# Designs tried in a protein design run: designed miniproteins, single chains, continued (5). Part 22

Each design is a single chain, and the fold is of that chain. pLDDT is the mean over its residues in the fold that is shown.

## One batch from the design tools (miniprotein)

Design m16785
Fold by ESMFold2-Fast:
Structure m16785 (fold): chain A 86 residues (1-86)
Amino acid sequence: ELEVIREYLREELKLSDEEVEKILEDYKKEKKAREEKEKELLEKNPEDEKLKKVAELLERAREAFKNKDWAAYEAVLKEAEEAAAA
């Protein structure tokens, strides 16, 4: 996964090595935090339809981040947090 993203950023987007490394570090941090949060929520309420929606939104946020759609990424994360809080 990370190697595929690295190749995409380098070969398709022609980004510098430093820019690629920064993006990959940000991606790793966001992914880890998101996975930990999702795991905790699912452990507490595994059958909750609300949490299924949150998991779906987190996956969409991950795709938006991978595609560098920061506006969509932020909007979807806000939706996921609101869905989890409801």
Scores: mean pLDDT 70

Design m16786
Fold by ESMFold2-Fast:
Structure m16786 (fold): chain A 96 residues (1-96)
Amino acid sequence: SEEEERLRKELESMPKEVLIQKANELIDRYLEYTGNEEEAEKLKEFVENSTKEQLIDIILSLRRKLRQMEQFDADVEEALALIREYTEKLAEERKK
């Protein structure tokens, strides 16, 4: 996509140390969704030993995965809100 190409160019302009920091931040956010500490640790080791090109690919891949997970989280919050509305309506009906 045009957005991904623009982001790739921005990442290519950044120093390797900045890319490592960005990748680690995304891994930490990914860990919040997965709860898999072992996978997160392995990803961080891979990031530390990666080339600049590999780091850019990791960042783009993690951003795609996080976008999908954040969308799922939003859908779950909407479903929970609907359940709360339904339970409140049932409570009001019981009040007569």
Scores: mean pLDDT 80

Design m16787
Fold by ESMFold2-Fast:
Structure m16787 (fold): chain A 81 residues (1-81)
Amino acid sequence: SYDDILEEYDRRVLGLYMEALAAARTEEERAAIHALAAETGKRVRQVVDEAKAKNWSNEQLRKRLEEVLAETERRLRELIA
């Protein structure tokens, strides 16, 4: 279901966030990571809401969420580089 997919992706976002925090060296980096994690969580929810409104398939939803995660992972790596 959409709820199962949301739980899966919320957990994956949390994992990326925890890894980034472990690699962070400054309070500024930690603050930026927190802000990006909050933004990403909001975006995941927005994507799921759009999927519900437009009756997307689970496959279409997963594809869009994978794109969101890939972008988030890239941005997190740039913050701690």
Scores: mean pLDDT 85

Design m16788
Fold by ESMFold2-Fast:
Structure m16788 (fold): chain A 145 residues (1-145)
Amino acid sequence: DPAKLQELLARANEAIETALELEKEAIDKLFEIKKNSKSKEEFIEKMVEYLREQGLNDESIEVFREEGGNLTGYRLAVLLEAQQGKLSSPLAKAEATINEILSWLKSRAGSSQAAAEALQQVNSALTQAGDELREHIIEQKKKNE
């Protein structure tokens, strides 16, 4: 159904844009906290406080600690929370929406050309958002090193 695919594409694009905006805000906050912290331990504790304020649960925050308290650990914590249906943060909700739409499209891409094309469009939007996020991280690193 072309109308259903258009609706899913619109929802995916909105969720991707929301996730990109929220990840940029979290990156900015991560670099702010890191710059204002005197040790790795102080940085991790201040980031944990920020993540709790953003609505992440303690189990997801523990993944951030175990990964060494870095941006990768933050992203993994959000992804695990979204995969488990623990929608405690706006970013986890956006990631869950993206994952649900991707799963629906992937399950139909083998039997529907329109679903395969929609999947390619969502993957292209994700690639573009990932590139924009990577550039934002590079700029923040340059300003803070």
Scores: mean pLDDT 81

Design m16789
Fold by ESMFold2-Fast:
Formats: sequence, structure tokens, C-alpha cells
Structure m16789 (fold): chain A 55 residues (1-55)
Amino acid sequence: MSDEEVKKAAIELGLSEEEAEKALELGFRTREQLENAVRLAQMLGVSVETVLNMM
């Protein structure tokens, strides 16, 4: 996916623009990577931003 496609997918999954940009900086290129981050955040009871900061 392009950087713009990753950002759009992140926003569709409920991430903020800042969380989407953080995911891009971490090298996220697929929707599955974003969905895994969201799932991990839900399992741990933390924000997606917190999960991305741990990566």
C-alpha cells in the first residue's frame, strides 16, 4: 500500500491522524498490520497510540 492508502485504512479503523502517521513512521504498509495493532490495543485495554509507542 502507498503511504496515503495506509493513512486512509488507519482512519477507517478508527485511528487518529497522529496514530496513522506514527504507524507510517514504524513502516506499516498493510491493513493487516493496522488491524493487528488495533486488536492488541483492545486486548490490553490501552490506546492504539500506546501500542505503537511500544513497537
Scores: mean pLDDT 79

Design m16790
Fold by ESMFold2-Fast:
Structure m16790 (fold): chain A 102 residues (1-102)
Amino acid sequence: MSEQERALALLDQLRALPEAAPFLEPVDLSEFPLYQAKVPDWLDLSTIRAQVEAGEIRSVEELAARVRQMLDNALKYFPEGTPFHEMAEELRAAFEALMAKL
């Protein structure tokens, strides 16, 4: 299997998880101007998928770095105890478990 095929398969597994729901599509930053100021380059799983398809992310390792960046941004900018922060922690745990199986 090619690195691109492996990256897309891993991403599809991640996107199928219930915890991935807040990360599936770009956030409308016009509704959240304070968030845009803190995270100007917002990442989501749809944008990451497009980067894999465009050849900008060329390996499972590069995909892992982008997913971790997305999750670290969410954990940094949303307060502990909020549903978004909790789902980010759950998705990070699920993602690292998927990486360990590769």
Scores: mean pLDDT 76

Design m16791
Fold by ESMFold2-Fast:
Structure m16791 (fold): chain A 75 residues (1-75)
Amino acid sequence: LSPEQLEALRAAREATLAALPPLERRAYELVMVKRLSLREAAEELGVSRATVSRAVRRASEALTRAEHEALAALL
């Protein structure tokens, strides 16, 4: 990845995370950034493991789409 591609990916990730519903953003942070298990994240957020799993999946899907769009704009 070039520095320009890395910057575009960073900007896309930040914008996407800021636009996510609070639950999806928090679930993604706990699981993907802080490396908690689904159980630990569920206990922290006061929701079911299934809710955390769906929130992380939605956040990951949104990030993947944003990253693909950002890279496509540079091609």
Scores: mean pLDDT 80

Design m16792
Fold by ESMFold2-Fast:
Structure m16792 (fold): chain A 60 residues (1-60)
Amino acid sequence: SPIERFKKALEENKDLLTPEQIKEFEKVIEEMKTLSPEQAEIDAEAFIGLLEIHKVVKEK
């Protein structure tokens, strides 16, 4: 599911995030549970993309 993919991406990058960012992403996951499956997929892809950008920037 899109929510599970986002949770996995968050856990894999948890050590690269601040506690405040982790809490914000956990709130996003809760909001995604209230969305349609189509909207949840769009939001999951967008937020996973943001996590990947953060990871690349942090590594450089």
Scores: mean pLDDT 73

Design m16793
Fold by ESMFold2-Fast:
Structure m16793 (fold): chain A 78 residues (1-78)
Amino acid sequence: SKEEEIKKILEEIRQKLRDFLNAHPDASPKELTEKVLEIRKQYEEELIKLGLSLEEIAKMFAEIVRQVLLEHQRELAG
């Protein structure tokens, strides 16, 4: 139950970040950082309720951002 809820939230976070980058392909590092912080604030309390620590949440967001940016940079380079 909690694992499936976490998985859904992570997929929603990935999608929100992808949607932002698709709408703003030339987004600056500052604009991206501001959007990531906005998304994190939206989901942080729910993730804590599901048993994740602030450290775990920070690591998960860092990994999602890294993966989505790598995908976006490959699309721009092609």
Scores: mean pLDDT 83

Design m16794
Fold by ESMFold2-Fast:
Structure m16794 (fold): chain A 91 residues (1-91)
Amino acid sequence: SPLIAELVERAMAVVREGLAAGLSPEEIVERVYELVREFALANRFSPAELRELAMALARAFAADPRLSDDEVALLQQALGRAVAEVAAALA
């Protein structure tokens, strides 16, 4: 999906820019959480699109060598929260 590819690119840009700016992992995680939640709500993602997003973004976090295992875990946890909240809001 073009929307999922766009959101993955935007989320990874937030991670890159946050790391470059010296933001804490907590601040980066919060920004990624808000971006994913707002974008998915605005585009009214279906349950299938939310599952595809969760898989694509989790893979992108795990594949980025700039992220520690702890940072990947925090980002994946935030992704899970965002997806769950969007699913509940659009139910």
Scores: mean pLDDT 86

Design m16795
Fold by ESMFold2-Fast:
Structure m16795 (fold): chain A 71 residues (1-71)
Amino acid sequence: SKEDVLSTLKSILDTLKTEPENVAGVLKGLEEVKELDPSLKEKLDEAEEYIRKGDIEKAIEVIEEIIKELE
């Protein structure tokens, strides 16, 4: 549901801000959101690329944009 997507994205955002070293947890969360809403795959793949490159600030920006578009 939309609520499950938003809840998971907000959890991922919190992890990126408090535990950016928890890459495995963030990537798992992104995959869960892709399964819940496949239309977000392209933007979530972009956030994943930033995380893999260590650009946490850009990953946060992408995820915050997705949350705003859903609200």
Scores: mean pLDDT 83

Design m16796
Fold by ESMFold2-Fast:
Structure m16796 (fold): chain A 66 residues (1-66)
Amino acid sequence: SKAEEAAKKAGEAGAKGAASGDREKSRQGVLEANKYAEEAGPGEDGEYAKEYGDRAGTRAAVLAGA
């Protein structure tokens, strides 16, 4: 689904950004996933995107040393 793809891209961007030392790229990736989850609305796709985005955010924070 579009929500799943957005969350996956955000997660990948977050992980790559944090690993490269670019915290802002990680932050932007998480924001994009959350924004798309809102647009997807109530339902499995939206909930899945939100959960995937939350996981990506946690990973990005850990990789950034937070």
Scores: mean pLDDT 61

Design m16797
Fold by ESMFold2-Fast:
Structure m16797 (fold): chain A 57 residues (1-57)
Amino acid sequence: METLELTINFPSDAFSDEGAKKVAKDEAEKKGLKTVSVEVKASKDGQSVVATATAEK
C-alpha cells in the first residue's frame, strides 16, 4: 500500500466535504490508484481546502 497525499485548492464559497472527497478519489483513480480513504480539511486561513487521499496501487 502507498499513501498519496493530494492537495486540492477549492473556492471556499463552493466547498463541500463530499465534493472534495469525490474530486480526490477521481484524481487518484486517474493516476491508476485505488482510494481507500479521504480526509478533508479547510486551510487555517479558510481560503482553500486540503484533501488527503490514502490510496493503494
Scores: mean pLDDT 67

Design m16798
Fold by ESMFold2-Fast:
Structure m16798 (fold): chain A 85 residues (1-85)
Amino acid sequence: DMSELIKKLSEEQKEEIKERVLERAKKEFNPDEEEVEKLRELLDTIINEDSGSVVGKKAVELGISKELLDFILIEFVEEVTEKVK
């Protein structure tokens, strides 16, 4: 359960993961500063909310594409898995 793994992370580790995911998104999608802030808000939602439906709703509200959302989720899961080793 991804939510249980996230709960094992320190606040410092959560911030490191957010920045690493954002750097990978910047390389792949070249977002502008406004889009980067939207992605940061999405990552905060992923970290703090136990519900995939809430995360999906937030992505729609922020205008984040399904492709970008899927990229963020995949990269986030990979970074969390690395940290909880």
Scores: mean pLDDT 82

Design m16799
Fold by ESMFold2-Fast:
Structure m16799 (fold): chain A 77 residues (1-77)
Amino acid sequence: GAEDELSKLNLTPQQRALAQNIAQSLKEDPSQLDLFLQTVSDLIKAGKYEEALAIALLLQNPGLIKLVKESIEAARA
């Protein structure tokens, strides 16, 4: 499950808490999706791949998880 994948990410407690807060905010207000996708994009550009992936995993949306994973792989290439 998503929590099993999250446990494989070497996140600090602060990074995990931030990802949880971002995911929870989007679950409460889906209209903010574009803003949260921009946040994930900014994290990937900064090389913070584990933080970006954590947000997608916490949202539990397979399409968003796939999109973020593909974006990370493209950034690494």
Scores: mean pLDDT 77

Design m16800
Fold by ESMFold2-Fast:
Structure m16800 (fold): chain A 80 residues (1-80)
Amino acid sequence: SSILDERQKRDALGIASRSDLEKLQALEELRKAESDAKKLSKNPELKSRADQEYEQTKKQKQKLISQLEEQRLDALRIAK
């Protein structure tokens, strides 16, 4: 039962929306690599932008996980 364990609920939600989570995870990894690479550049604006995109991607991923969890809990509540 996914109701009793928060991690199991997140895993079940991740399975239900695997493609979206995979896309956000891949984007997060890409943005982190870009941020790290831009730290070596001579352009501070590119570094700042890469850092912001990385932070925004992490926030979007966390928001998606929360939204998916809420949707699953609502569905389980209705099914009861």
Scores: mean pLDDT 65

Design m16801
Fold by ESMFold2-Fast:
Structure m16801 (fold): chain A 63 residues (1-63)
Amino acid sequence: MSKEEAEKKVEELSKQAVLHYLQGDLEGAIKDLEEAKKIAEEAGLEETVKRLERGIKQLKSLM
């Protein structure tokens, strides 16, 4: 996967996570962000990985 393709998939999953969060589905939001993190890690998007880890930790603190 190219970095550009990975960035697009991460953006799509991040948008899905926001939708799940707004619906009160914290588990779904976390799952979407964890999938995005896996894609970002495989593509070497280090800054994106750190951002996603922060988001995942924040959502888990609400559970």
Scores: mean pLDDT 85

Design m16802
Fold by ESMFold2-Fast:
Structure m16802 (fold): chain A 108 residues (1-108)
Amino acid sequence: RPHFGVEARRYQQLSLEELLAVAEEVEIESAEELVDFLENDLSGRPRLVRVENAEELLEEALKLLEERGWDVERDPERQSALVSLADQRIFRLQILDEHHILVVPLLP
């Protein structure tokens, strides 16, 4: 948790261009893989998730996160969401284009 919070604080202050420069690219094929990644990633580092359809995968992942006990706050325009688990793990999920979702860890 402290290590996660320290890394998240560093990346939270970066611009979108700076986040993209440091975000590690990961390929995700399903909503289940994205949710499992979020639950198991202890790095606190931003990720650029490559997907076949960002809007469909995000909505499926948000529904699965809710089913697994996460709090989900959807943006009205359906381009981003804030997801949290017991205020200990917080991520912003943002659609960049039809094939990319930016995952940004946030401070608890």
Scores: mean pLDDT 76

Design m16803
Fold by ESMFold2-Fast:
Order: structure tokens, then sequence, then C-alpha cells
Structure m16803 (fold): chain A 56 residues (1-56)
């Protein structure tokens, strides 16, 4: 869907910052919260994707 495509674009733009700060629990929480407000039907996907990016 267009919303899934938009989320992927945002995640790819944020990837370098998320990976640089992978140990930052506050950044993780804020990123999940902000994206979940923008894409409320994708909360589970957002959590999984951010956790995967920050674990890499």
Amino acid sequence: SSEEEELEKLLERARPVLQEHRGDATLRRVAIHDLSKAFPHLKEEIEARIEAIMAA
C-alpha cells in the first residue's frame, strides 16, 4: 500500500541514525511512538522493523 511505501521510505532515511544509536532505548521508544501515530494500523510492523534495524 502507499502507506507501507511511505513507512519504508521514512525507515530507510532514519536507518543510519537508528543504527548509530542502536543502544538508545529513549530514541527507540520515541521513533516507535512517532511513527505509530503517523501509521496507527502498522504499529506491529513499525516495532518489528525498528527493533531489527537497531539490533543490526
Scores: mean pLDDT 84

Design m16804
Fold by ESMFold2-Fast:
Structure m16804 (fold): chain A 59 residues (1-59)
Amino acid sequence: KKEKLEELKEKVYKILKEKIDLKEVEKLMEEFLKENPELSEEEVKEAAGEAILEFKKEY
């Protein structure tokens, strides 16, 4: 469970670094929820939000 959320954070961070495309991040979150129905929308949003905040701190 935690490992999957960390994977999501890394992917979100890479998307933001490459292009800063929040719509692509949203699509990634939807795809991740479909692939991992064990995860809740809140968990996925929290993980993605943490990655976005880390990106904003660095850039």
Scores: mean pLDDT 76

Design m16805
Fold by ESMFold2-Fast:
Structure m16805 (fold): chain A 97 residues (1-97)
Amino acid sequence: MDILRAIGLALRAIGLILDAELLIEKGEYLEAAEKVLEAVELAEELLELGAKELAKKIAEKALEVAEEILKKSTDKEAIEKAKEAIERAKKVLEEAE
């Protein structure tokens, strides 16, 4: 496993999740959903690298934030992106067992 690459991907994913949480506070649900989806993509890359624990932690947090977008947003595009993030995050969690 390339541990430096795994750490870099994890730090980037955490930054995206924090950006998404700030965007939710501003009511910017589409941009928040896009950031969460990017974070899930990084969790999928972590899983490919065998960094299962990091992938799981990022996917768990991304799932939480995406569910918050579904709860608060009425924007169809934001809702669809959040649903995609939820499904992909759940798959990461299943495969990280």
Scores: mean pLDDT 89

Design m16806
Fold by ESMFold2-Fast:
Structure m16806 (fold): chain A 69 residues (1-69)
Amino acid sequence: GKEELIKEAEELLEEARRLYEEAKKLREQAKKEEDEEKKKKLELEAEILEGLALIKEGVANLLLKKAGV
């Protein structure tokens, strides 16, 4: 029911939070990286994780809207 949609949305938001934290760690590693190619790879990996997190937040928002929240 409605409660199941809210729970699924909360789980997706928690997953998004973890992906943002991992992306933040990759960006901090990139700031310390002296090799330009390795730095670009770390920045790209962070961007991919941020994109996945944004998708999960979008799905969570749709579920909350469907639940009437």
Scores: mean pLDDT 89

Design m16807
Fold by ESMFold2-Fast:
Structure m16807 (fold): chain A 86 residues (1-86)
Amino acid sequence: SMAEGFNTLSRDRMMAILGLRDDTEVRQRIAELEKRLAELDERGAQLDRKLAAGDTSVQPELAQIRREKVRLEGELRALRMVLEAG
């Protein structure tokens, strides 16, 4: 998996792959991802309430939010590993 592949690479190599120059940029990217995840959680909760009320038209957007959350959570995990390795 992408997460297991991360553990086999040097910290500097992973930072280069992610386009990040230093720990400050890593921490800034983590904060940006945490903010985006919070926004997706709020939007998802709004759509879940609409779905519970019978609005099935929100299902494609909910599926997209779930996919985007998985992607962002994977990136967040990788960035946290970069900080822990430094």
Scores: mean pLDDT 80

Design m16808
Fold by ESMFold2-Fast:
Structure m16808 (fold): chain A 86 residues (1-86)
Amino acid sequence: ERKEEIEELIEELRKRGEYELAEKLEEAAEREDEAEINRLAAEARLRIEADVPVTPKTEAMRAILELAKESLEAAQARADEIAAAL
């Protein structure tokens, strides 16, 4: 339902420090002003996209996954090298 999507968006805005935009979106949702909800939600999504600092947590996760992949490939290559060299 639309109300759950808007509530999630409001929480995301508050976490990012966009309190004024979160408040406006909450008020528009309370009024069920469809045009204003759509406008503010679009603005919020644009701000979230523009203001996506590489979250250290997300980048750490990507780095861990990439390191795990490289580690697995290196271990496999090492095993193959040892087997071939014997």
Scores: mean pLDDT 69

Design m16809
Fold by ESMFold2-Fast:
Structure m16809 (fold): chain A 92 residues (1-92)
Amino acid sequence: MMAAYRITLTVAPGAAGAAAVRAAIARAAGKVLLEDPRVARIEADVTDTSATITVTGEEETARRAAREIGDEVAATSAAVTAVGEVEPAELP
């Protein structure tokens, strides 16, 4: 069954931090989309203070991928100050 899950990252204020987080999300999301065909779609909404990543796909795969992407972005970008919990999202 298809489901969507989101994870929200808190970003240190500033355009440079937002740009770095956006680039890190693109890299992590691209890797997940290449490696797992059960992930159908990854969307990101990045502001100067937060980034929300929404993963759509098979239920458990989407949940796991959202956490994996959030953790990888936090590990690769010093601009991420906090990682939220993975939560259900509305299907697009």
Scores: mean pLDDT 82

Design m16811
Fold by ESMFold2-Fast:
Structure m16811 (fold): chain A 67 residues (1-67)
Amino acid sequence: TARAEALAAEGERLLAQGRYEEAIAKFEEALMLDPTMARAWALLGEAYRALGRDELADRAFAQAARL
């Protein structure tokens, strides 16, 4: 949906700024609306990895790869 895509785009911008926890919140909101957004799952994984949350990062990347 347009709203899910807008939230994912906001998350991607926050990720680029190093605002990892805020990026995670935006990707989680986007994926709650549209869980089929493979790119949002991959970027969520990158944000978790940046925070050292390796298990959560691996889960997010696996979800992206499955889609």
Scores: mean pLDDT 90

Design m16812
Fold by ESMFold2-Fast:
Structure m16812 (fold): chain A 99 residues (1-99)
Amino acid sequence: HMIDVALEIEGLNLPDGRVKVKVYKDGKLLFEGEGYARNGRVVAIGKAPKDSLPKVGDEVLVEVYNEKGELIAKAKGTVERLEITDENSAYVRIRAEPL
């Protein structure tokens, strides 16, 4: 069952602009979405399998790509918040690991 996910990532070092985001846990792609980077923060919207949503405290790998498909940021992150908004929607916030 695929649901809509609003993703926020903080603590990244990357230029402002349109981005594509991929989030992995244990080598598996959990989320793929599109959004915008501003001041080290990324907000993206995409879809994820409901049964594959991360839990608070989970370590994830974040990859951020620009409009040209170039990898512009890669970071480890920790899930700070997960909120199931309804049967078809969730919000996830990730803190990127400091360099």
Scores: mean pLDDT 85

Design m16813
Fold by ESMFold2-Fast:
Structure m16813 (fold): chain A 65 residues (1-65)
Amino acid sequence: GPVITDEQNKELKELHERLVEAGISPEEADKLLLKAVLGRLTDEELAKLPEDLAQQLREIQKRTL
């Protein structure tokens, strides 16, 4: 699996909280973060999110390349 640093883990937790605050279920937010870390997050999934959250998820996915 991808190596996640303590700093990245903190970023993922903060993003999870923001996704839940935006109305996404905790379970769905967890799936989105997992997909981003695995490089499997789709543009269609990103399009359903607020732009700032979508951009942050895309950046996480790009760093996992």
Scores: mean pLDDT 78

Design m16814
Fold by ESMFold2-Fast:
Structure m16814 (fold): chain A 63 residues (1-63)
Amino acid sequence: SPEVERLRQEIARVAEEMERLTRELLALVADPSASPEEIERVARELIDLSERLLALRDELDRL
């Protein structure tokens, strides 16, 4: 169904963005020059995306 295809594409996009941000977070944590605020920002974005990913998977499972 078009809805399932749309959700799968959205899930894939969110997962890809999470992977990119995870690599960015690891690089920032390893960098002594990185600001705590920048680290907190990226970490918060990852938390928000993880919540969105769970919600999208739950929505897909109900179809």
Scores: mean pLDDT 88

Design m16815
Fold by ESMFold2-Fast:
Structure m16815 (fold): chain A 55 residues (1-55)
Amino acid sequence: SEAGRRIAIEFLIREAVELGLSDEEVDKHLENMVKAGLLTPEEAEEVRERIREAR
């Protein structure tokens, strides 16, 4: 569901910020999510930007 997808994205952003993941680690997670069909490449870029802004 769209709501479930949004919750998963918000959880990833929070964990990435709280765990202090590097940009390379964030990129790897987002690439894996795109390959799994969970995100489009455009959505992955939006999530990356949100993580950057939350730091």
Scores: mean pLDDT 78

Design m16816
Fold by ESMFold2-Fast:
Structure m16816 (fold): chain A 67 residues (1-67)
Amino acid sequence: SLPSDAEINEAFGLIYLTMGKKDLEKGDYKNAAESYKKASDYFRQAGNTELAKEAEDLAKKAEELYK
């Protein structure tokens, strides 16, 4: 069967969350923040409020590091 829109959005959220973590480990705080923001948006579209909030908090922390 085809995945639901929620399943697709959650998968993209996980991809961007993983990208953000890798960028953070490399010290690429700007790209990490952008990836975490995308992850948060996808998790919200999926209805996963918990992961959306986690990704949003990570994006804010990464934004603080590159300013």
Scores: mean pLDDT 86

Design m16817
Fold by ESMFold2-Fast:
Structure m16817 (fold): chain A 101 residues (1-101)
Amino acid sequence: SLQQQRQAQRAQLEKNLQAQIEKYDKQIAEETDPEKRKYLELLRHIYLSFLYSLQGDLDSAREHLAKAEAILSTLENLSDFTKATLELAIAVGKTVIRLEE
């Protein structure tokens, strides 16, 4: 059924988000450059926001987006393309949260 297909797709997305967060946790632990560590922490917060939104935990999703936005404002030496991509990801996260409310 369409419902079973949607549930399977959601479960796969959740697994993919969890796997990427675990990779970021490992990369952050091994990263010695403070600026690169901030960038990885920013990405981790974006992925955690998406995961919490998917799970219906909108308060945690909002908290992680706010942390991502705060880190983004402190990052130096980002390309215009990378900055625009991160701003778009945060905007998408905020939109998803509003649609789930």
Scores: mean pLDDT 87

Design m16818
Fold by ESMFold2-Fast:
Structure m16818 (fold): chain A 56 residues (1-56)
Amino acid sequence: AEAERKRALAERFEELSELYRKIAKNAQDKGLIDEASRLLAEHYEERSQKLREEVA
């Protein structure tokens, strides 16, 4: 039960990481810097990895 919930949460965090990475890239393509979105992408990626380690 808890392992299933952690896997679902890890997948959601990975989706959020991908979303923020795309936002940061879109800003970069326009010559802007979106450091907040870049940091959020890294944060969610790290959280996703930690959750996967916990269920392995």
Scores: mean pLDDT 81

Design m16819
Fold by ESMFold2-Fast:
Structure m16819 (fold): chain A 93 residues (1-93)
Amino acid sequence: SMAREERIREIERLAEEAKRRVREEISNPALLEDALARIEEAKRFAIELEMEPETFREMLDLIIEAALSGALEMGEKLRKIEEIKERIRRERE
């Protein structure tokens, strides 16, 4: 794995890139606020549980796709995010 400090910098960089993308693509203020909040929460979770940047990128892609999708697809993507979180938590137990 990467050095801890380098991994944290990469996680923070990926989160900022995701926030920039949703700011450009989401015109509804409430949906934008929700997407930004989910990205920030995912970043905090990834840093706390020492998530690999590749797994975090997958989680960010799901958050962005959820924000840009209809209700059914949003629900499915949010479920996948929770599955990733549960897997990571189990690996730390």
Scores: mean pLDDT 84

Design m16820
Fold by ESMFold2-Fast:
Structure m16820 (fold): chain A 69 residues (1-69)
Amino acid sequence: MIRETLLVEGVSSEEEAKELAKIIEEATGVKVLSAEVRGPYAVLTVEADNEEEIEAAMKALEAAGYTVL
């Protein structure tokens, strides 16, 4: 079990940060433990079984048009 922090650019509202969490959870088996805005980016704390699931979560966000740092 791995916990990682993802930084997503261009997110300045709590509503959009929650949409990022939905994108990850719908596309992958990754669990989003928290989603917080630290403008100009969102900070997502995620939990996965392995690093490949974290990569899948990042790709899901990129496919939705977001930039992951």
Scores: mean pLDDT 82

